# Designed miniproteins, single chains, continued (3), part 46

Each design is a single chain, and the fold is of that chain. pLDDT is the mean over its residues in the fold that is shown.

## One batch from the design tools (miniprotein)

Design m9575
Fold by ESMFold2-Fast:
Structure m9575 (fold): chain A 70 residues (1-70)
Amino acid sequence: GSTSHLSRETLREAVIEAAKRLGLELSEEQIERLTEMLGSGKHVDFSELSEEERKALLEAERIILRHITS
């Protein structure tokens, strides 16, 4: 589903929480990049992402979907 109806700050918090859950250290630039990708409502080409960024993005999407569905 589309995440475009959520605030940028909510999406950013989901990315930060995903990184914490996965034990990943992401730079602020990586967090902002993933926040923009999550907010686009599209599946991006994963070849553009590192393995850590990919894992964080998928976990952030899971967090958002659980929040919307509940």
Scores: mean pLDDT 72

Design m9576
Fold by ESMFold2-Fast:
Structure m9576 (fold): chain A 117 residues (1-117)
Amino acid sequence: MPLPGPPGPGKPFAPGETRTVSFDVTIKAGETRTFRIANASDVPERVEITFTVVSGKGEVRVEVKVNGQLVDSATLRVGETATFTVTLPPGGYAEVTLTNIGDEDVVVRVEVKITPL
């Protein structure tokens, strides 16, 4: 059978258009997970990172670091949301650390909104 072709690229973003990426992550009881958000463009980018604890019990510690320095942090319970805003230079990156300080697995929704400057 002929394989279907690869899905075509979605509609291209306009210059300066905001991009949004979202994903859910399961963090086991006592687990720490780290993600990196990188600016691979040649212009500075404004990055808004929104965290929502969508299921589970207990508390999740959220930390955002740029160049190894803690920029902001929050502790979230189920149904709570926190948003952090950072500006990344070309080639810069932010590290996000999520720590489940509770006794039960939690699911965190992460939404990253990227706007070229």
Scores: mean pLDDT 78

Design m9577
Fold by ESMFold2-Fast:
Structure m9577 (fold): chain A 79 residues (1-79)
Amino acid sequence: SEEAELLRKKAELLELINYQPDSEEARKLWESLPEEERQELFQIMGEIQQIAKEKGEEAGLKALEEKIEELRRKAEELE
């Protein structure tokens, strides 16, 4: 499923941004996403950053991990 593939790419990119933001792999994944999907990721990152600012870095990392798992679960449910 194209939708499942996009969800997996978004989850992988969120994980890579946290560990290796300057990697070629992160760049290629970002460029492979449609503009609408990139806008959604930008909003997700903004929400996580806001949580980190208001509730601390640990809360932000937990929110990031929960979002990655949510996207992966949704991708599995589509197959």
Scores: mean pLDDT 80

Design m9578
Fold by ESMFold2-Fast:
Structure m9578 (fold): chain A 86 residues (1-86)
Amino acid sequence: SMTPKEEVEKLAEKGKPYVEKDEELNKLVEELLKSPLPEAQEAAKVAMANVYKAAEAGIYEEIVPKMIEELRKVLELVKKKEKEAA
């Protein structure tokens, strides 16, 4: 049986081409993946997995703006934590 983490990573890999279709979404995901914080990398992978599921469900255009808004908030928290950890 796959762990929840392994399941997310597998779906995230499938989501990568869909993330790359939107410039702003791709930029936010790349910034989170560059973070040294594990929670930032996990947030990026969860977002990629959710974008894949949305694309398969035919709601890609609906979910992408909501994802961008959510990831901007996550990135602000991550950048704050990075400053506190340094």
Scores: mean pLDDT 85

Design m9579
Fold by ESMFold2-Fast:
Structure m9579 (fold): chain A 97 residues (1-97)
Amino acid sequence: MGIFEARLNNLPILGVTDPAAVEEAIDRAIEEQSGILLVEDDPTLVARAKELIEKRNLDIKIIVVPAGKLEEVMSDPEKLQALIEKETGLKGKVTVP
């Protein structure tokens, strides 16, 4: 799997932990009109996400999460809300699966 989803109010937020799943995560972000993609701090994953967003000219903000922490952050509405507010200034209610 390697792809996670949450919402801030009505805004979808996607997270990806697997470099092989990055393209699928970005395709889902486009389909759901997500402006935020969380990626684990892995050089291959971060480089791939930046490359695809740049090549497709997408208005998606990448937020880098420490390695091994993305699933924890994406599963905890309080942690995810705090991270998004810190990185984007957006406030709201976070809903996780």
Scores: mean pLDDT 81

Design m9580
Fold by ESMFold2-Fast:
Structure m9580 (fold): chain A 83 residues (1-83)
Amino acid sequence: MVEKAKKLLEEGKYEEAFKYAKRALTSDDPEVRIEAINLLLEIAKKHPEMKEEVLKTLRDALSDPDPEVQEAAKKAIEEIEKL
């Protein structure tokens, strides 16, 4: 899922990249969830029209059981809010 989101982002297919990144947040692997958060941040930077959808998705990740995933979501939200 993360690899496909990266390829779609490189192709400028931001809405499709968002769908794959959002699905990757449901991965059992916290490293995959952190990568998904970083991809969602990149989508918001490259396609500001999706800023609100990305922020809503990242706010849900603030309740992630892994503290490193929580921290990644917090940092991504802070960066997007400065855009």
Scores: mean pLDDT 85

Design m9581
Fold by ESMFold2-Fast:
Structure m9581 (fold): chain A 87 residues (1-87)
Amino acid sequence: LEEELEKLKEEFKRRLGLPEETSLEEVLERARELLGRARAAGLSPELAERLGEISREYRKKSKSKDDVILTEIAVLRMALEVLRAEE
């Protein structure tokens, strides 16, 4: 899980052109901001479905109290789906 989170953090930084030194907290803030803007602008049905699938997958796992890291992974995966859809 920690390795998966690190990998997603690095991919997100590269896609947005953020410095390699950008902290996980800063990356997550930008990811949440991106998701908020995308939702406010209106998601395509296909993108909304993909984000819903990711959210459900990790929410199910979070029921086990395994918790903060799974939520962070879900946020980054959803933000990356938004970035890929806009490319």
Scores: mean pLDDT 75

Design m9582
Fold by ESMFold2-Fast:
Structure m9582 (fold): chain A 90 residues (1-90)
Amino acid sequence: SLEEIVNELIDKLRELAKRAPPEVQALLDKTIESLRKAVEEGKPAEEILRLLRQGMAEVMHLAQGRDPELAAETARVFAEAVRKIREALA
C-alpha cells in the first residue's frame, strides 16, 4: 500500500539522518514529518510524489557538496520510493 511504502521510506530516511551532518539531519527530519502528516491526512499519491520530489531536491541541494556518498544513498532511497508508488498507481 501507499502507507507501507511511505513508512518504509521514513524508516530509511531516519537511518540516513543518524549519519548526516546536523543541517542535513534537520532537513531530513522536516521531510519525514511532512510525509508522516500527508499519510495521516490521507493525501493522494500525486501529492505524496510532489512532497518526495521537493524533499529530495532540498536534501540534494544541501548534501551534494558536503557528503557525496550520503547524497547518493539518499537520492537512491527517494528514487526507489517514487518507483514503488508509480508501480502501485499503474
Scores: mean pLDDT 83

Design m9583
Fold by ESMFold2-Fast:
Structure m9583 (fold): chain A 81 residues (1-81)
Amino acid sequence: STAAEKEAAFAKIPGIVEEYVAAIGDPELAAELRRILENSPSPEEFLRAVYKLLVPRAAERGLVDAETVARIEASVAAAEA
């Protein structure tokens, strides 16, 4: 079902977060990302907060490449499908 497919996609978010944290090696950004995850009432709100608040900051610091942005965009698109 569509709901189960969305839940399966969102279940990948913690893994993506851990992969991202390991790749960037930035403890401040890692702490901010985990804080967003903990304070998000839903997977959709988490992705929205990451996209709006964290990704632009990381991109300004040269820590996020186009592939990482594309992963986040794909997760947001999955939430709308």
Scores: mean pLDDT 64

Design m9584
Fold by ESMFold2-Fast:
Structure m9584 (fold): chain A 72 residues (1-72)
Amino acid sequence: MTPEEELALAALLKPAVDRIRNNPDPAEQEAAARELIELQEEIARRLGEPESAIEEFRRNSEAGIPALIKAL
């Protein structure tokens, strides 16, 4: 991933991250966290990551949703 691709990725993810950070509703935070994970999966597919790596990322990310919401 190039620095320019990382900046583009950050710009795509920013609205979902901001929704998690600025929303006091836990249900909306969880929904936004899942949307963020789905967006990252789609970007990984576009970058040519194999489905096995995407599935591993999904499992790890879903397990980490409560920690992600707490950290943001």
Scores: mean pLDDT 70

Design m9585
Fold by ESMFold2-Fast:
Structure m9585 (fold): chain A 87 residues (1-87)
Amino acid sequence: KEAALRALLREAIERIRAAFDDPAVLTLAQTMLGDALAAVAEGRMSVAEALALVRQALDADPRLTPAQRAALKALFEEFMRRAEEIL
């Protein structure tokens, strides 16, 4: 399971780097995804709870455009659901 989760995180980081040029957006997305995956893997929250917190944080960040928020929400939904299948 650990190797599969690491492979999933690596794939997600590659997808984020391909989708966004802004280093601040890249750092934000990588940190949020890493924290969410760690929290779920450690049993501190469910996948549904992690996705709800991510959506709230993205909507509250005034630095992100609506298009960036939509793209990040879709990406986090995809990878968190795939993480749930591994866990």
Scores: mean pLDDT 80

Design m9586
Fold by ESMFold2-Fast:
Structure m9586 (fold): chain A 87 residues (1-87)
Amino acid sequence: MELRKEAEEVLKKLRDIKKQLEALLPTSPYPQALKKMIQELDKVIEELERALRPDATPEEIEQAVKKGKKAISAADVLLELLRRRNA
């Protein structure tokens, strides 16, 4: 897969997960944990957006994708735990 296309797909997933966490925030019993995760996702999103600039090196894109995938995994675990507890 082309690195830029993979980075764009990871960025889309990060934005979707952030939106899901933000939607849970008003009803969450753990608003501080959600806010912390949203802030961490924002930093990763910003780094990945910078890595998608025309002048970005393949190395920068690859590192941003790696960080993005790790952030997605962490956020997915939190989302699953919150959904099970709030159901």
Scores: mean pLDDT 79

Design m9587
Fold by ESMFold2-Fast:
Structure m9587 (fold): chain A 87 residues (1-87)
Amino acid sequence: MKSDLLIILDVILELHKERESVSLDEIIEEVIKRTGGKISREDIRLLIGGLIAAGALEEDEDGNLRLTEKGLELHKELEREERERQA
C-alpha cells in the first residue's frame, strides 16, 4: 500500500503535467478520488502543511502549490521504498 505522502506527491506531479497552476483544493479532491476517501480532507491538509513546512512544497503569490527540488527528491525516495516493500 502506498504511503499517504507518496499518494499526495504523485497527485501533485500528475496535476502539474496537465496544468500550470494547481490549488490546494484541486490536490485534496484528486487525493480523495484516488483513495476512495480513505484519507480525510483534514489529514490531507495536515500532510500538505507539513510538506510546506519541510520545504518540499512552496505556495506562489497566486496560491498555487509547487514541488521544490527537495519535494522531487522526497518523491523519488518514497517511490524507491514502496518498490523495496513489493520485493
Scores: mean pLDDT 79

Design m9588
Fold by ESMFold2-Fast:
Structure m9588 (fold): chain A 59 residues (1-59)
Amino acid sequence: SDEDIKKAGLDAIAAGPSQGAQELKRRAKELGLTPQELIDKLKQLGYTPVADALEKLLS
């Protein structure tokens, strides 16, 4: 599950600014999480730069 969370976050960033928010929402739903819960789990796993970049996509 930790690897799935990490991959979801990285895939959302790789999708770019135009598609990243949609990809984040899709991947979070597949994992049974909200986008914010997925971001929070990335922070817990030590991927803070990834989490911070994803929070900007939701703005």
Scores: mean pLDDT 82

Design m9589
Fold by ESMFold2-Fast:
Structure m9589 (fold): chain A 98 residues (1-98)
Amino acid sequence: SMEEKEELKKKIKEILEKLGIKINEELIDKILDYYFSSSGELGFGVNLEDIFNMPERKLYLFLTLLYLKAEGIKVSQRALAEAAGVSVATVRRLRKLL
């Protein structure tokens, strides 16, 4: 839904702001369009079935990881865990899906 897309966009922006990363809103919109359309057109090489039933905090982090990969930005597992409110082990596991 539009409301769900706006909430996901807001959460991705919050994580990026906590990391001190410049926000590219067009790229966030492109990632969210990929997620909601279930299309492989963006070439991220991710199986959408792996993310379909993710808990909300893991989903926010996973979409943020797609953003960081697309921009070529390197961020430590610890900084990502703190910004997303998850464990370092969760960050490590989600990175394996990329």
Scores: mean pLDDT 77

Design m9590
Fold by ESMFold2-Fast:
Structure m9590 (fold): chain A 69 residues (1-69)
Amino acid sequence: MSPLEVTVRNAAAEVSKLTGVDAEELARELLALAKKGDYEGIRELLLSLGASEEVAENVVRALQTALAE
């Protein structure tokens, strides 16, 4: 698995645990947005699912770091 795929799966699992959303479906959506560089879309999606601003910002930062590797 690429670092981006690992980061996406970990983020999706954490948000799923907090919000009750399907982790696999969330991981797929986050990966698509990250590949497009749509970090605003990632933040908006996570906040709409009930994640805190802190969680959303941590996910965006982790995905940006994984893409830079």
Scores: mean pLDDT 81

Design m9591
Fold by ESMFold2-Fast:
Structure m9591 (fold): chain A 76 residues (1-76)
Amino acid sequence: SPEEVLEQFEQELEELKERFAEALAAGDEETIEAILRGLDRGLEVLRKLEAEGFPHAREMLERLEAAREEILAALA
């Protein structure tokens, strides 16, 4: 269902945040850069999907934007 897709996305986003926290604690700049590139790519894909009218694309986009802001704030 569309709700299951959103739930899976939220789980994957939490796993990404955990990987970021581990990379930050370890000083793993390569992993941090890879995560930031992945976030930027995900935002591009979700913006396209929202424009195409895909279910929950807007909600996923808002959550991914929030996660990116949290990650950038942690790096400041």
Scores: mean pLDDT 83

Design m9592
Fold by ESMFold2-Fast:
Structure m9592 (fold): chain A 100 residues (1-100)
Amino acid sequence: SKIDKLIEAKKEIDEIFSETEVQLKAAKTLEEQKKIFEEFAKKILEIAKKVLSEESVEKIEKAIREALEKFEKTGDAMASLKELYEKIKKIIEEELKKAE
């Protein structure tokens, strides 16, 4: 069902976030952190395009752009990643409520 696909996607996103946090903590340079952040964004967007509505995908793309801009301005990849993750979770939760 659509609900089962959304639940599975959320679990996959949670795992990717956890892996990305570990990678960011190990990264020594802003260039490495940016590559890790961009790879996270790419993976999340690929999952979103498979299971979410076009409206929700657009919201995630906007959240990714805003998070990358904030990272470039602040140099704080971890703070930007956490804010992005919270926005992604909210978008998925809204999609789940619509599917019920």
Scores: mean pLDDT 87

Design m9593
Fold by ESMFold2-Fast:
Structure m9593 (fold): chain A 91 residues (1-91)
Amino acid sequence: KEEKIERLKKIAEETLRKLGREERIPRVNELIERAVKEGLSNELIVYLVGRELLEAALELVGEGKISSEEALKLVEEGTKKVEEALKEYEA
């Protein structure tokens, strides 16, 4: 479970850093820890983390700092990596 949490945090942190929203890292890390420890389904974990990444991307698009296409690509890449990592730790 610890390796699973660390891997998910690493993926989310990488995406948030690429989006320039490092301030969100502690919040997303707490969400990941709680979701994994509470035994939430992989689908729910992907959804919750994906929502946080999308919200960060939407802020940048609204500010004109990144294109909607670039934002979508970063969120999609991050979300896919989370989904793939969760499959690795599936019993």
Scores: mean pLDDT 80

Design m9594
Fold by ESMFold2-Fast:
Structure m9594 (fold): chain A 61 residues (1-61)
Amino acid sequence: GHMERLKRTAERGQALVDAARKAIEEYLKSKGKNLKDVKYLTPEERRLALRAALEQREALG
């Protein structure tokens, strides 16, 4: 139902935030930056950092 979809959306939001943080963390480490820099990234830069981290994970296996 509608309520179940809202709950799923909230759960996905939480999971995306956690996954994005970890992916950005790995990306920033590869670039020699710190987690503190994440606060200063624009939404577009965060999206690009996430994409780059995912690409690196694919390259690893």
Scores: mean pLDDT 64

Design m9595
Fold by ESMFold2-Fast:
Structure m9595 (fold): chain A 73 residues (1-73)
Amino acid sequence: MKEKLREYGVELGRREGLDDRKIWALGQIGYWAGEVLPEELALELIEKVARGLKDDDFAGVTRIVNEALKKGE
């Protein structure tokens, strides 16, 4: 699961035209999400983070990750 979600994050980042650092970060977030979250929440997190990164909304990305952590516990 985690490797599949890392690849999904990388591919989504490429499709959205993110820079290499943002693509790498999204892949790592996907890997982590696949390890610690149910698949539904992991996919939702990856999509929301990709949107926030595209918009340079780093505060929004931080909020989304923190909310996902609370749901994963």
Scores: mean pLDDT 79

Design m9596
Fold by ESMFold2-Fast:
Structure m9596 (fold): chain A 70 residues (1-70)
Amino acid sequence: STSELTREAILLESEATVLSILAKLKNDEELKEKANKLSNKLTKLVNAGKITQKDLKEAKQELEKLKKEI
């Protein structure tokens, strides 16, 4: 459902935002920028009402790769 996809996207956006903060605390500007870009991309997709299951899977994969860089 759209509400379920939106909820999952908001949770991923929040996790990407937290990762950006953690990267800043580690003085990793590159990781901070990548995490912030992912967060902003998810926010835009949610606001446009265009978030899909495929978008969520791709975002989860990208977030997991970024989390390994912490």
Scores: mean pLDDT 86

Design m9597
Fold by ESMFold2-Fast:
Structure m9597 (fold): chain A 55 residues (1-55)
Amino acid sequence: SLSLDEFIELMREEVERRAKEENLSEREIAAQRGTVDALERYAREQGVTEAKLLR
Protein backbone atom coordinates (compact mmCIF):
# COMPACT_ATOMS: atom_id res chain seq x y z
CA SER A 1 0.00 0.00 0.00
CA LEU A 2 1.03 3.63 -0.48
CA SER A 3 2.77 5.16 2.55
CA LEU A 4 1.97 8.66 3.79
CA ASP A 5 5.40 9.86 2.61
CA GLU A 6 4.78 8.47 -0.89
CA PHE A 7 1.28 9.98 -1.00
CA ILE A 8 2.51 13.43 0.07
CA GLU A 9 5.35 13.26 -2.48
CA LEU A 10 2.82 12.50 -5.23
CA MET A 11 0.72 15.48 -4.11
CA ARG A 12 3.79 17.74 -4.19
CA GLU A 13 4.64 16.50 -7.71
CA GLU A 14 1.04 17.19 -8.79
CA VAL A 15 1.31 20.78 -7.49
CA GLU A 16 4.54 21.32 -9.47
CA ARG A 17 3.01 19.78 -12.60
CA ARG A 18 -0.09 21.99 -12.35
CA ALA A 19 2.06 25.05 -11.64
CA LYS A 20 3.96 24.44 -14.89
CA GLU A 21 0.84 23.63 -16.96
CA GLU A 22 -1.36 26.43 -15.57
CA ASN A 23 1.43 29.07 -15.33
CA LEU A 24 0.72 29.65 -11.64
CA SER A 25 2.41 32.61 -9.93
CA GLU A 26 5.04 32.02 -7.22
CA ARG A 27 2.46 33.17 -4.65
CA GLU A 28 -0.10 30.63 -5.88
CA ILE A 29 2.51 27.85 -5.96
CA ALA A 30 3.56 28.72 -2.39
CA ALA A 31 -0.09 28.62 -1.25
CA GLN A 32 -0.64 25.16 -2.76
CA ARG A 33 2.64 23.85 -1.30
CA GLY A 34 1.52 25.26 2.07
CA THR A 35 -1.74 23.34 1.81
CA VAL A 36 0.14 20.07 1.22
CA ASP A 37 2.48 20.87 4.14
CA ALA A 38 -0.54 21.48 6.40
CA LEU A 39 -2.15 18.20 5.30
CA GLU A 40 1.08 16.29 5.98
CA ARG A 41 1.39 17.77 9.49
CA TYR A 42 -2.26 17.07 10.26
CA ALA A 43 -2.03 13.47 9.03
CA ARG A 44 1.13 12.81 11.07
CA GLU A 45 -0.49 14.33 14.19
CA GLN A 46 -3.46 11.96 13.68
CA GLY A 47 -1.13 8.96 13.37
CA VAL A 48 -1.84 8.30 9.69
CA THR A 49 0.94 6.24 8.08
CA GLU A 50 -0.73 4.98 4.88
CA ALA A 51 -2.73 6.89 2.24
CA LYS A 52 -5.61 4.37 2.40
CA LEU A 53 -6.32 5.53 5.97
CA LEU A 54 -7.23 8.95 4.52
CA ARG A 55 -9.99 7.37 2.37
Scores: mean pLDDT 77

Design m9598
Fold by ESMFold2-Fast:
Formats: structure tokens, C-alpha cells, sequence
Structure m9598 (fold): chain A 80 residues (1-80)
């Protein structure tokens, strides 16, 4: 149904917005490599590719400082 398709699109949109907000926080804490990964994720989100953005977000967490990694994991928990 059109209604369920619209709901799925909204849920993807909410996930993308939560991911984007938290990625900005993690980039501020994670350092230059985390910021670069976040910019790539942001570009993917701008193209509507949430799956690609999620991969860059995970890569950012792995490369971020311990402080940035903690912030990223906390956001991922809230986004789930």
C-alpha cells in the first residue's frame, strides 16, 4: 500500500537524520580521519544512499579516537 511505502520512506528519513546529527558530533570528537569519513557519509546521504552512508559511519567509528568512538556508539544505540 502507498501508506506503508510512505512509512518506510519516513523511517529511512528519520534514521538518516539521526545518523547525520550524530556523525557531526563524532566528527567533532574523532579527529581528521573521522571527519573525512563523515563527509563521505554526508555526500552519500545527500544522494539518498542511506546504506552507503551507514558504511562510512561505521568506518568513521573504527578510525575515530576513543572519545569519538564512544560518542558514535552512543548515537548508534539511539538510532536503533
Amino acid sequence: MVEEAARAAREDGEAAQKLSAGMNTVASLGGPEAREAMQKAGDALAKGNVEEAAKYFRDMIEKASPEGRKAGLELAREAA
Scores: mean pLDDT 64

Design m9599
Fold by ESMFold2-Fast:
Structure m9599 (fold): chain A 90 residues (1-90)
Amino acid sequence: VEEYIKELEAEVEKIMPKLDPEEQEELKKALEELKELLRNSEPEEARKLLEEFKRTLLSLDEDNLEELAKAAGMPVETVRKMLEERKKAR
């Protein structure tokens, strides 16, 4: 459980900088609620909740390519090159 909470906090830290202050506050609140649920859940349930939350976090950054690249663990330059190659290929 503690391991899942740590992974969750790391994922949130990656996404946090791309959010508006209002969104950051909502995310922090949701994170605290989720941490409480994870502590009271069986390992299998905790992992499922973590995966669903990660998926939700990724959807929040669709409008910010640079932060999406950072969250995915890819250099921004690499993401830009991939998009250029895709555009060139048509």
Scores: mean pLDDT 59

Design m9600
Fold by ESMFold2-Fast:
Structure m9600 (fold): chain A 105 residues (1-105)
Amino acid sequence: SAEEAFRAAAEAFLAATEAFVAALEKAGVHPDLVDIMRAFQAQVRALLAAGQLRELATLIVEHLSGHLVRLEQLRTQLPASLHPHLDALMAAHERLVAAARALLA
């Protein structure tokens, strides 16, 4: 179902975000980005736990397009070791946005 696909995409997004944030923290780079991303993770987890899937899907559609552009702009500023984590996060973002749009259709 669209709901099951959206839940799976949201969990995959949270996992990819955690891996990317952990890699940023280990490298000691972009601490403000770490804080922003952890705050967004907390918001996503809260809406998932509350079962507010349509509210979460709306948040995802409204906010993630700008985030993808900003993440790609970071690529040249990140150590090469973080590029696989960035690629995984961007792929998870694209899948989550697609699943959110399908849920809201």
Scores: mean pLDDT 86

Design m9601
Fold by ESMFold2-Fast:
Structure m9601 (fold): chain A 80 residues (1-80)
Amino acid sequence: SAADVARLEGIAEGALSLAEELAQQGKYEEAMAVLQKLIADLEGVLARAADLPPELVAVARRYLARAQALLAEIKEKMAA
């Protein structure tokens, strides 16, 4: 439903914003923990993809890609 999509977007955007703020503060391990939890939650949604509306699956995949990209950027900053 549109309400389920909006709820997922709110949770994902909130987690991404928090992770970005933590990374800006140099709190990389805390930022990674936020992103790893979001990734695990989204992978849990996608494990049930066959039972979910296609629009919700598409949103979950989009946020999973964004969370994975940000996690990779933070790992690169920690290695530098």
Scores: mean pLDDT 89

Design m9602
Fold by ESMFold2-Fast:
Structure m9602 (fold): chain A 72 residues (1-72)
Amino acid sequence: MQEEAKELFEKAGVAAALGREDLLAEYLERFRQLAGEEIAKLAEKAMEAIRAGDTETAKELVKQIEERIAKL
């Protein structure tokens, strides 16, 4: 479960970097199902930062999400 959540989040990040919003949404939905609502809300905030072009905020949120995944 932890490894799957981490892999899904990494795939979501790659999809976001490539501008593939459809894949990003799919990977984040699967991530929500495995990691739960709390961490999924952080992932949605990361999406908002990416859409806004706020790369520094996105990086900070990614660190928080990875830390929370490690505690699953």
Scores: mean pLDDT 77

Design m9603
Fold by ESMFold2-Fast:
Structure m9603 (fold): chain A 112 residues (1-112)
Amino acid sequence: DDRVPLNEKVRKQLDYINSLNDAELEEYVKKVLDLLKTDPEATVGFLELRLGDVKDFRRRHFNLVKALENPDDVSNPFAFLAGPKLVKELKELAEEIKKKYNLPYELAVIIA
């Protein structure tokens, strides 16, 4: 289905990352970090396949970061469409990745 809603895409991403064991998660994080260092555009393209159209990616990423900073802010389009429970789950995952791999928050949010 080419019209998968945002909340389903976010849930699939969260479920995928939560399905990884520690070694698989470490390899996934390393792969994303290596892509960001060598080709930031390829990383954006990779995330576009998971989050939607590249033209909206920068706006969606900004809205995602802001939603994770305040999960209860329903004026944020990402928080409104994904719902506060799923946003809180993403925030917890982003904070875990940030702490475990010593990354900037914005980068941990991209990986989550």
Scores: mean pLDDT 63

Design m9604
Fold by ESMFold2-Fast:
Structure m9604 (fold): chain A 70 residues (1-70)
Amino acid sequence: PRVSADASREERVAAVAAALTELLSDPVTSKLPLSEIARRALERAGIPADDPEAFDLLLEAARQVSVPRP
């Protein structure tokens, strides 16, 4: 399955960033390997693991969590 045109790149990045923030704030999930946290963030945001943009969305979301752009 491919990502729907109904969701903008910005909205998908925001969804992944929100999931990352939740996972990093939880004392149980924050102790998981970074790769597992990333996988769960994509899963919570509804991004398929085989999506060709998944890696780019994850990197952009990580930047928003650490250093938000104005």
Scores: mean pLDDT 71

Design m9605
Fold by ESMFold2-Fast:
Structure m9605 (fold): chain A 82 residues (1-82)
Amino acid sequence: MLAEEAVRAGEEGNGREAARYAAEASDEAARSGDAERAEEVGRRSARAAIEGAKGPEGASGATAAAVSSIGGATEARLAAER
């Protein structure tokens, strides 16, 4: 699972890989029209990516992917509720 892979990569200190999986997982969930899954994936993946990006590399790809993942999940949720 992309979300699981993002979390695992982040925990292992692979911030770049965590960011990539987080973005892909969020996008896939959003495209499926499953707002709840998109939100869950976005939150979980973003959390792992942010944790992996702690320190002087605050502007790393991991942080960018985390922001993108939450944004995508939120958009999908709002669209489904309307």
Scores: mean pLDDT 59

Design m9606
Fold by ESMFold2-Fast:
Structure m9606 (fold): chain A 114 residues (1-114)
Amino acid sequence: SSLTVDFTGGNFPSEKAEIEEVEITAGDEASELAAEVIRLGVEYANELRKLGTPEAARLASEILGLGFLEAHRVLETPPEDLAAKKEEAIARIKAAYEKAKAALEARKAKEAAA
């Protein structure tokens, strides 16, 4: 592989605004699919942040981190496995988002019942 990108190390964006400015090399199938995975992570993180709580913001950051981790895995995937790896990445991000949403709703219900 001629492309090495660390999505989990020191080059990882720490804030949501910085993530919107992440540049990925276009013209490589793996890079294009990795960009789609990052975009999905950003979209789900944005939905969580709309709830306006510090806990939702923390969970949004975790979803963004997962998006970058899964994008890195796509970049390391052989061309024949790219489609399956993208589907796995999307499924994992979506499952994490649904878990985060359910946890926030359960917390709200507990606070309303107290």
Scores: mean pLDDT 73

Design m9607
Fold by ESMFold2-Fast:
Structure m9607 (fold): chain A 64 residues (1-64)
Amino acid sequence: SRREKLEELLNEYAKTHYNLPSFEEAKKRFIELMRKPELTPEEVKDIQDFLKKVSEIQKKALEA
């Protein structure tokens, strides 16, 4: 149940914020971005915002 809630919230975040069909697609995109040898300030901010939001969603889903 907690895992299902987490997956639902992460998929909703990916759909609403990145217009991607699932969190797995968003995760893949950011993993590929993080593999770049040079990141722009905008790319660094996107990665930070993604990691922060994922952390917040995980905490919310595991809140008991």
Scores: mean pLDDT 81

Design m9608
Fold by ESMFold2-Fast:
Structure m9608 (fold): chain A 63 residues (1-63)
Amino acid sequence: LPEMVVSLLAYYDEEGKTVYIATASDGKGNRASGEGETPEEANKKMQEEAAKLGKIKAPPLKL
């Protein structure tokens, strides 16, 4: 199984909205990120970007 690091960051936007950023790193210098108003949206955007790049395949999140 490929090794990968996934992280989720939340911060307050200049507009006063909470923004979530999900990032996946392959450990080989490749990464993909996605932003959303919810953790789920950020994660979905991150995974879609990783798939489009064809370099990083983010694993499904388990809660």
Scores: mean pLDDT 69

Design m9609
Fold by ESMFold2-Fast:
Structure m9609 (fold): chain A 95 residues (1-95)
Amino acid sequence: MSLEELVEELKEFFAKNLSPEQQKVGFKFLDLLEEVIKELKLSEEEAKLIFELLKDQAARQPNEAVIEEVLSNPKLQAKIEELTKKLAEKADKLV
């Protein structure tokens, strides 16, 4: 599954589950997230796990299996930390 397909799936999820005001913020966040994922050159599998975590958080129904996969992969954890740092840096430049 491509990164573009994962972003589209999550945008559809946000459109169905979030208010219009939350959707505007969520779509902006997804655009930044896509840019950072491309900069960090995350694999499709790593991106998929991150998007599944975001869907679980938005639904407020945490998936223990996805959390365990992330926790069992130290390299993926390090990439999530770097992604969070890059997102914060990009957000600071927009404000």
Scores: mean pLDDT 66

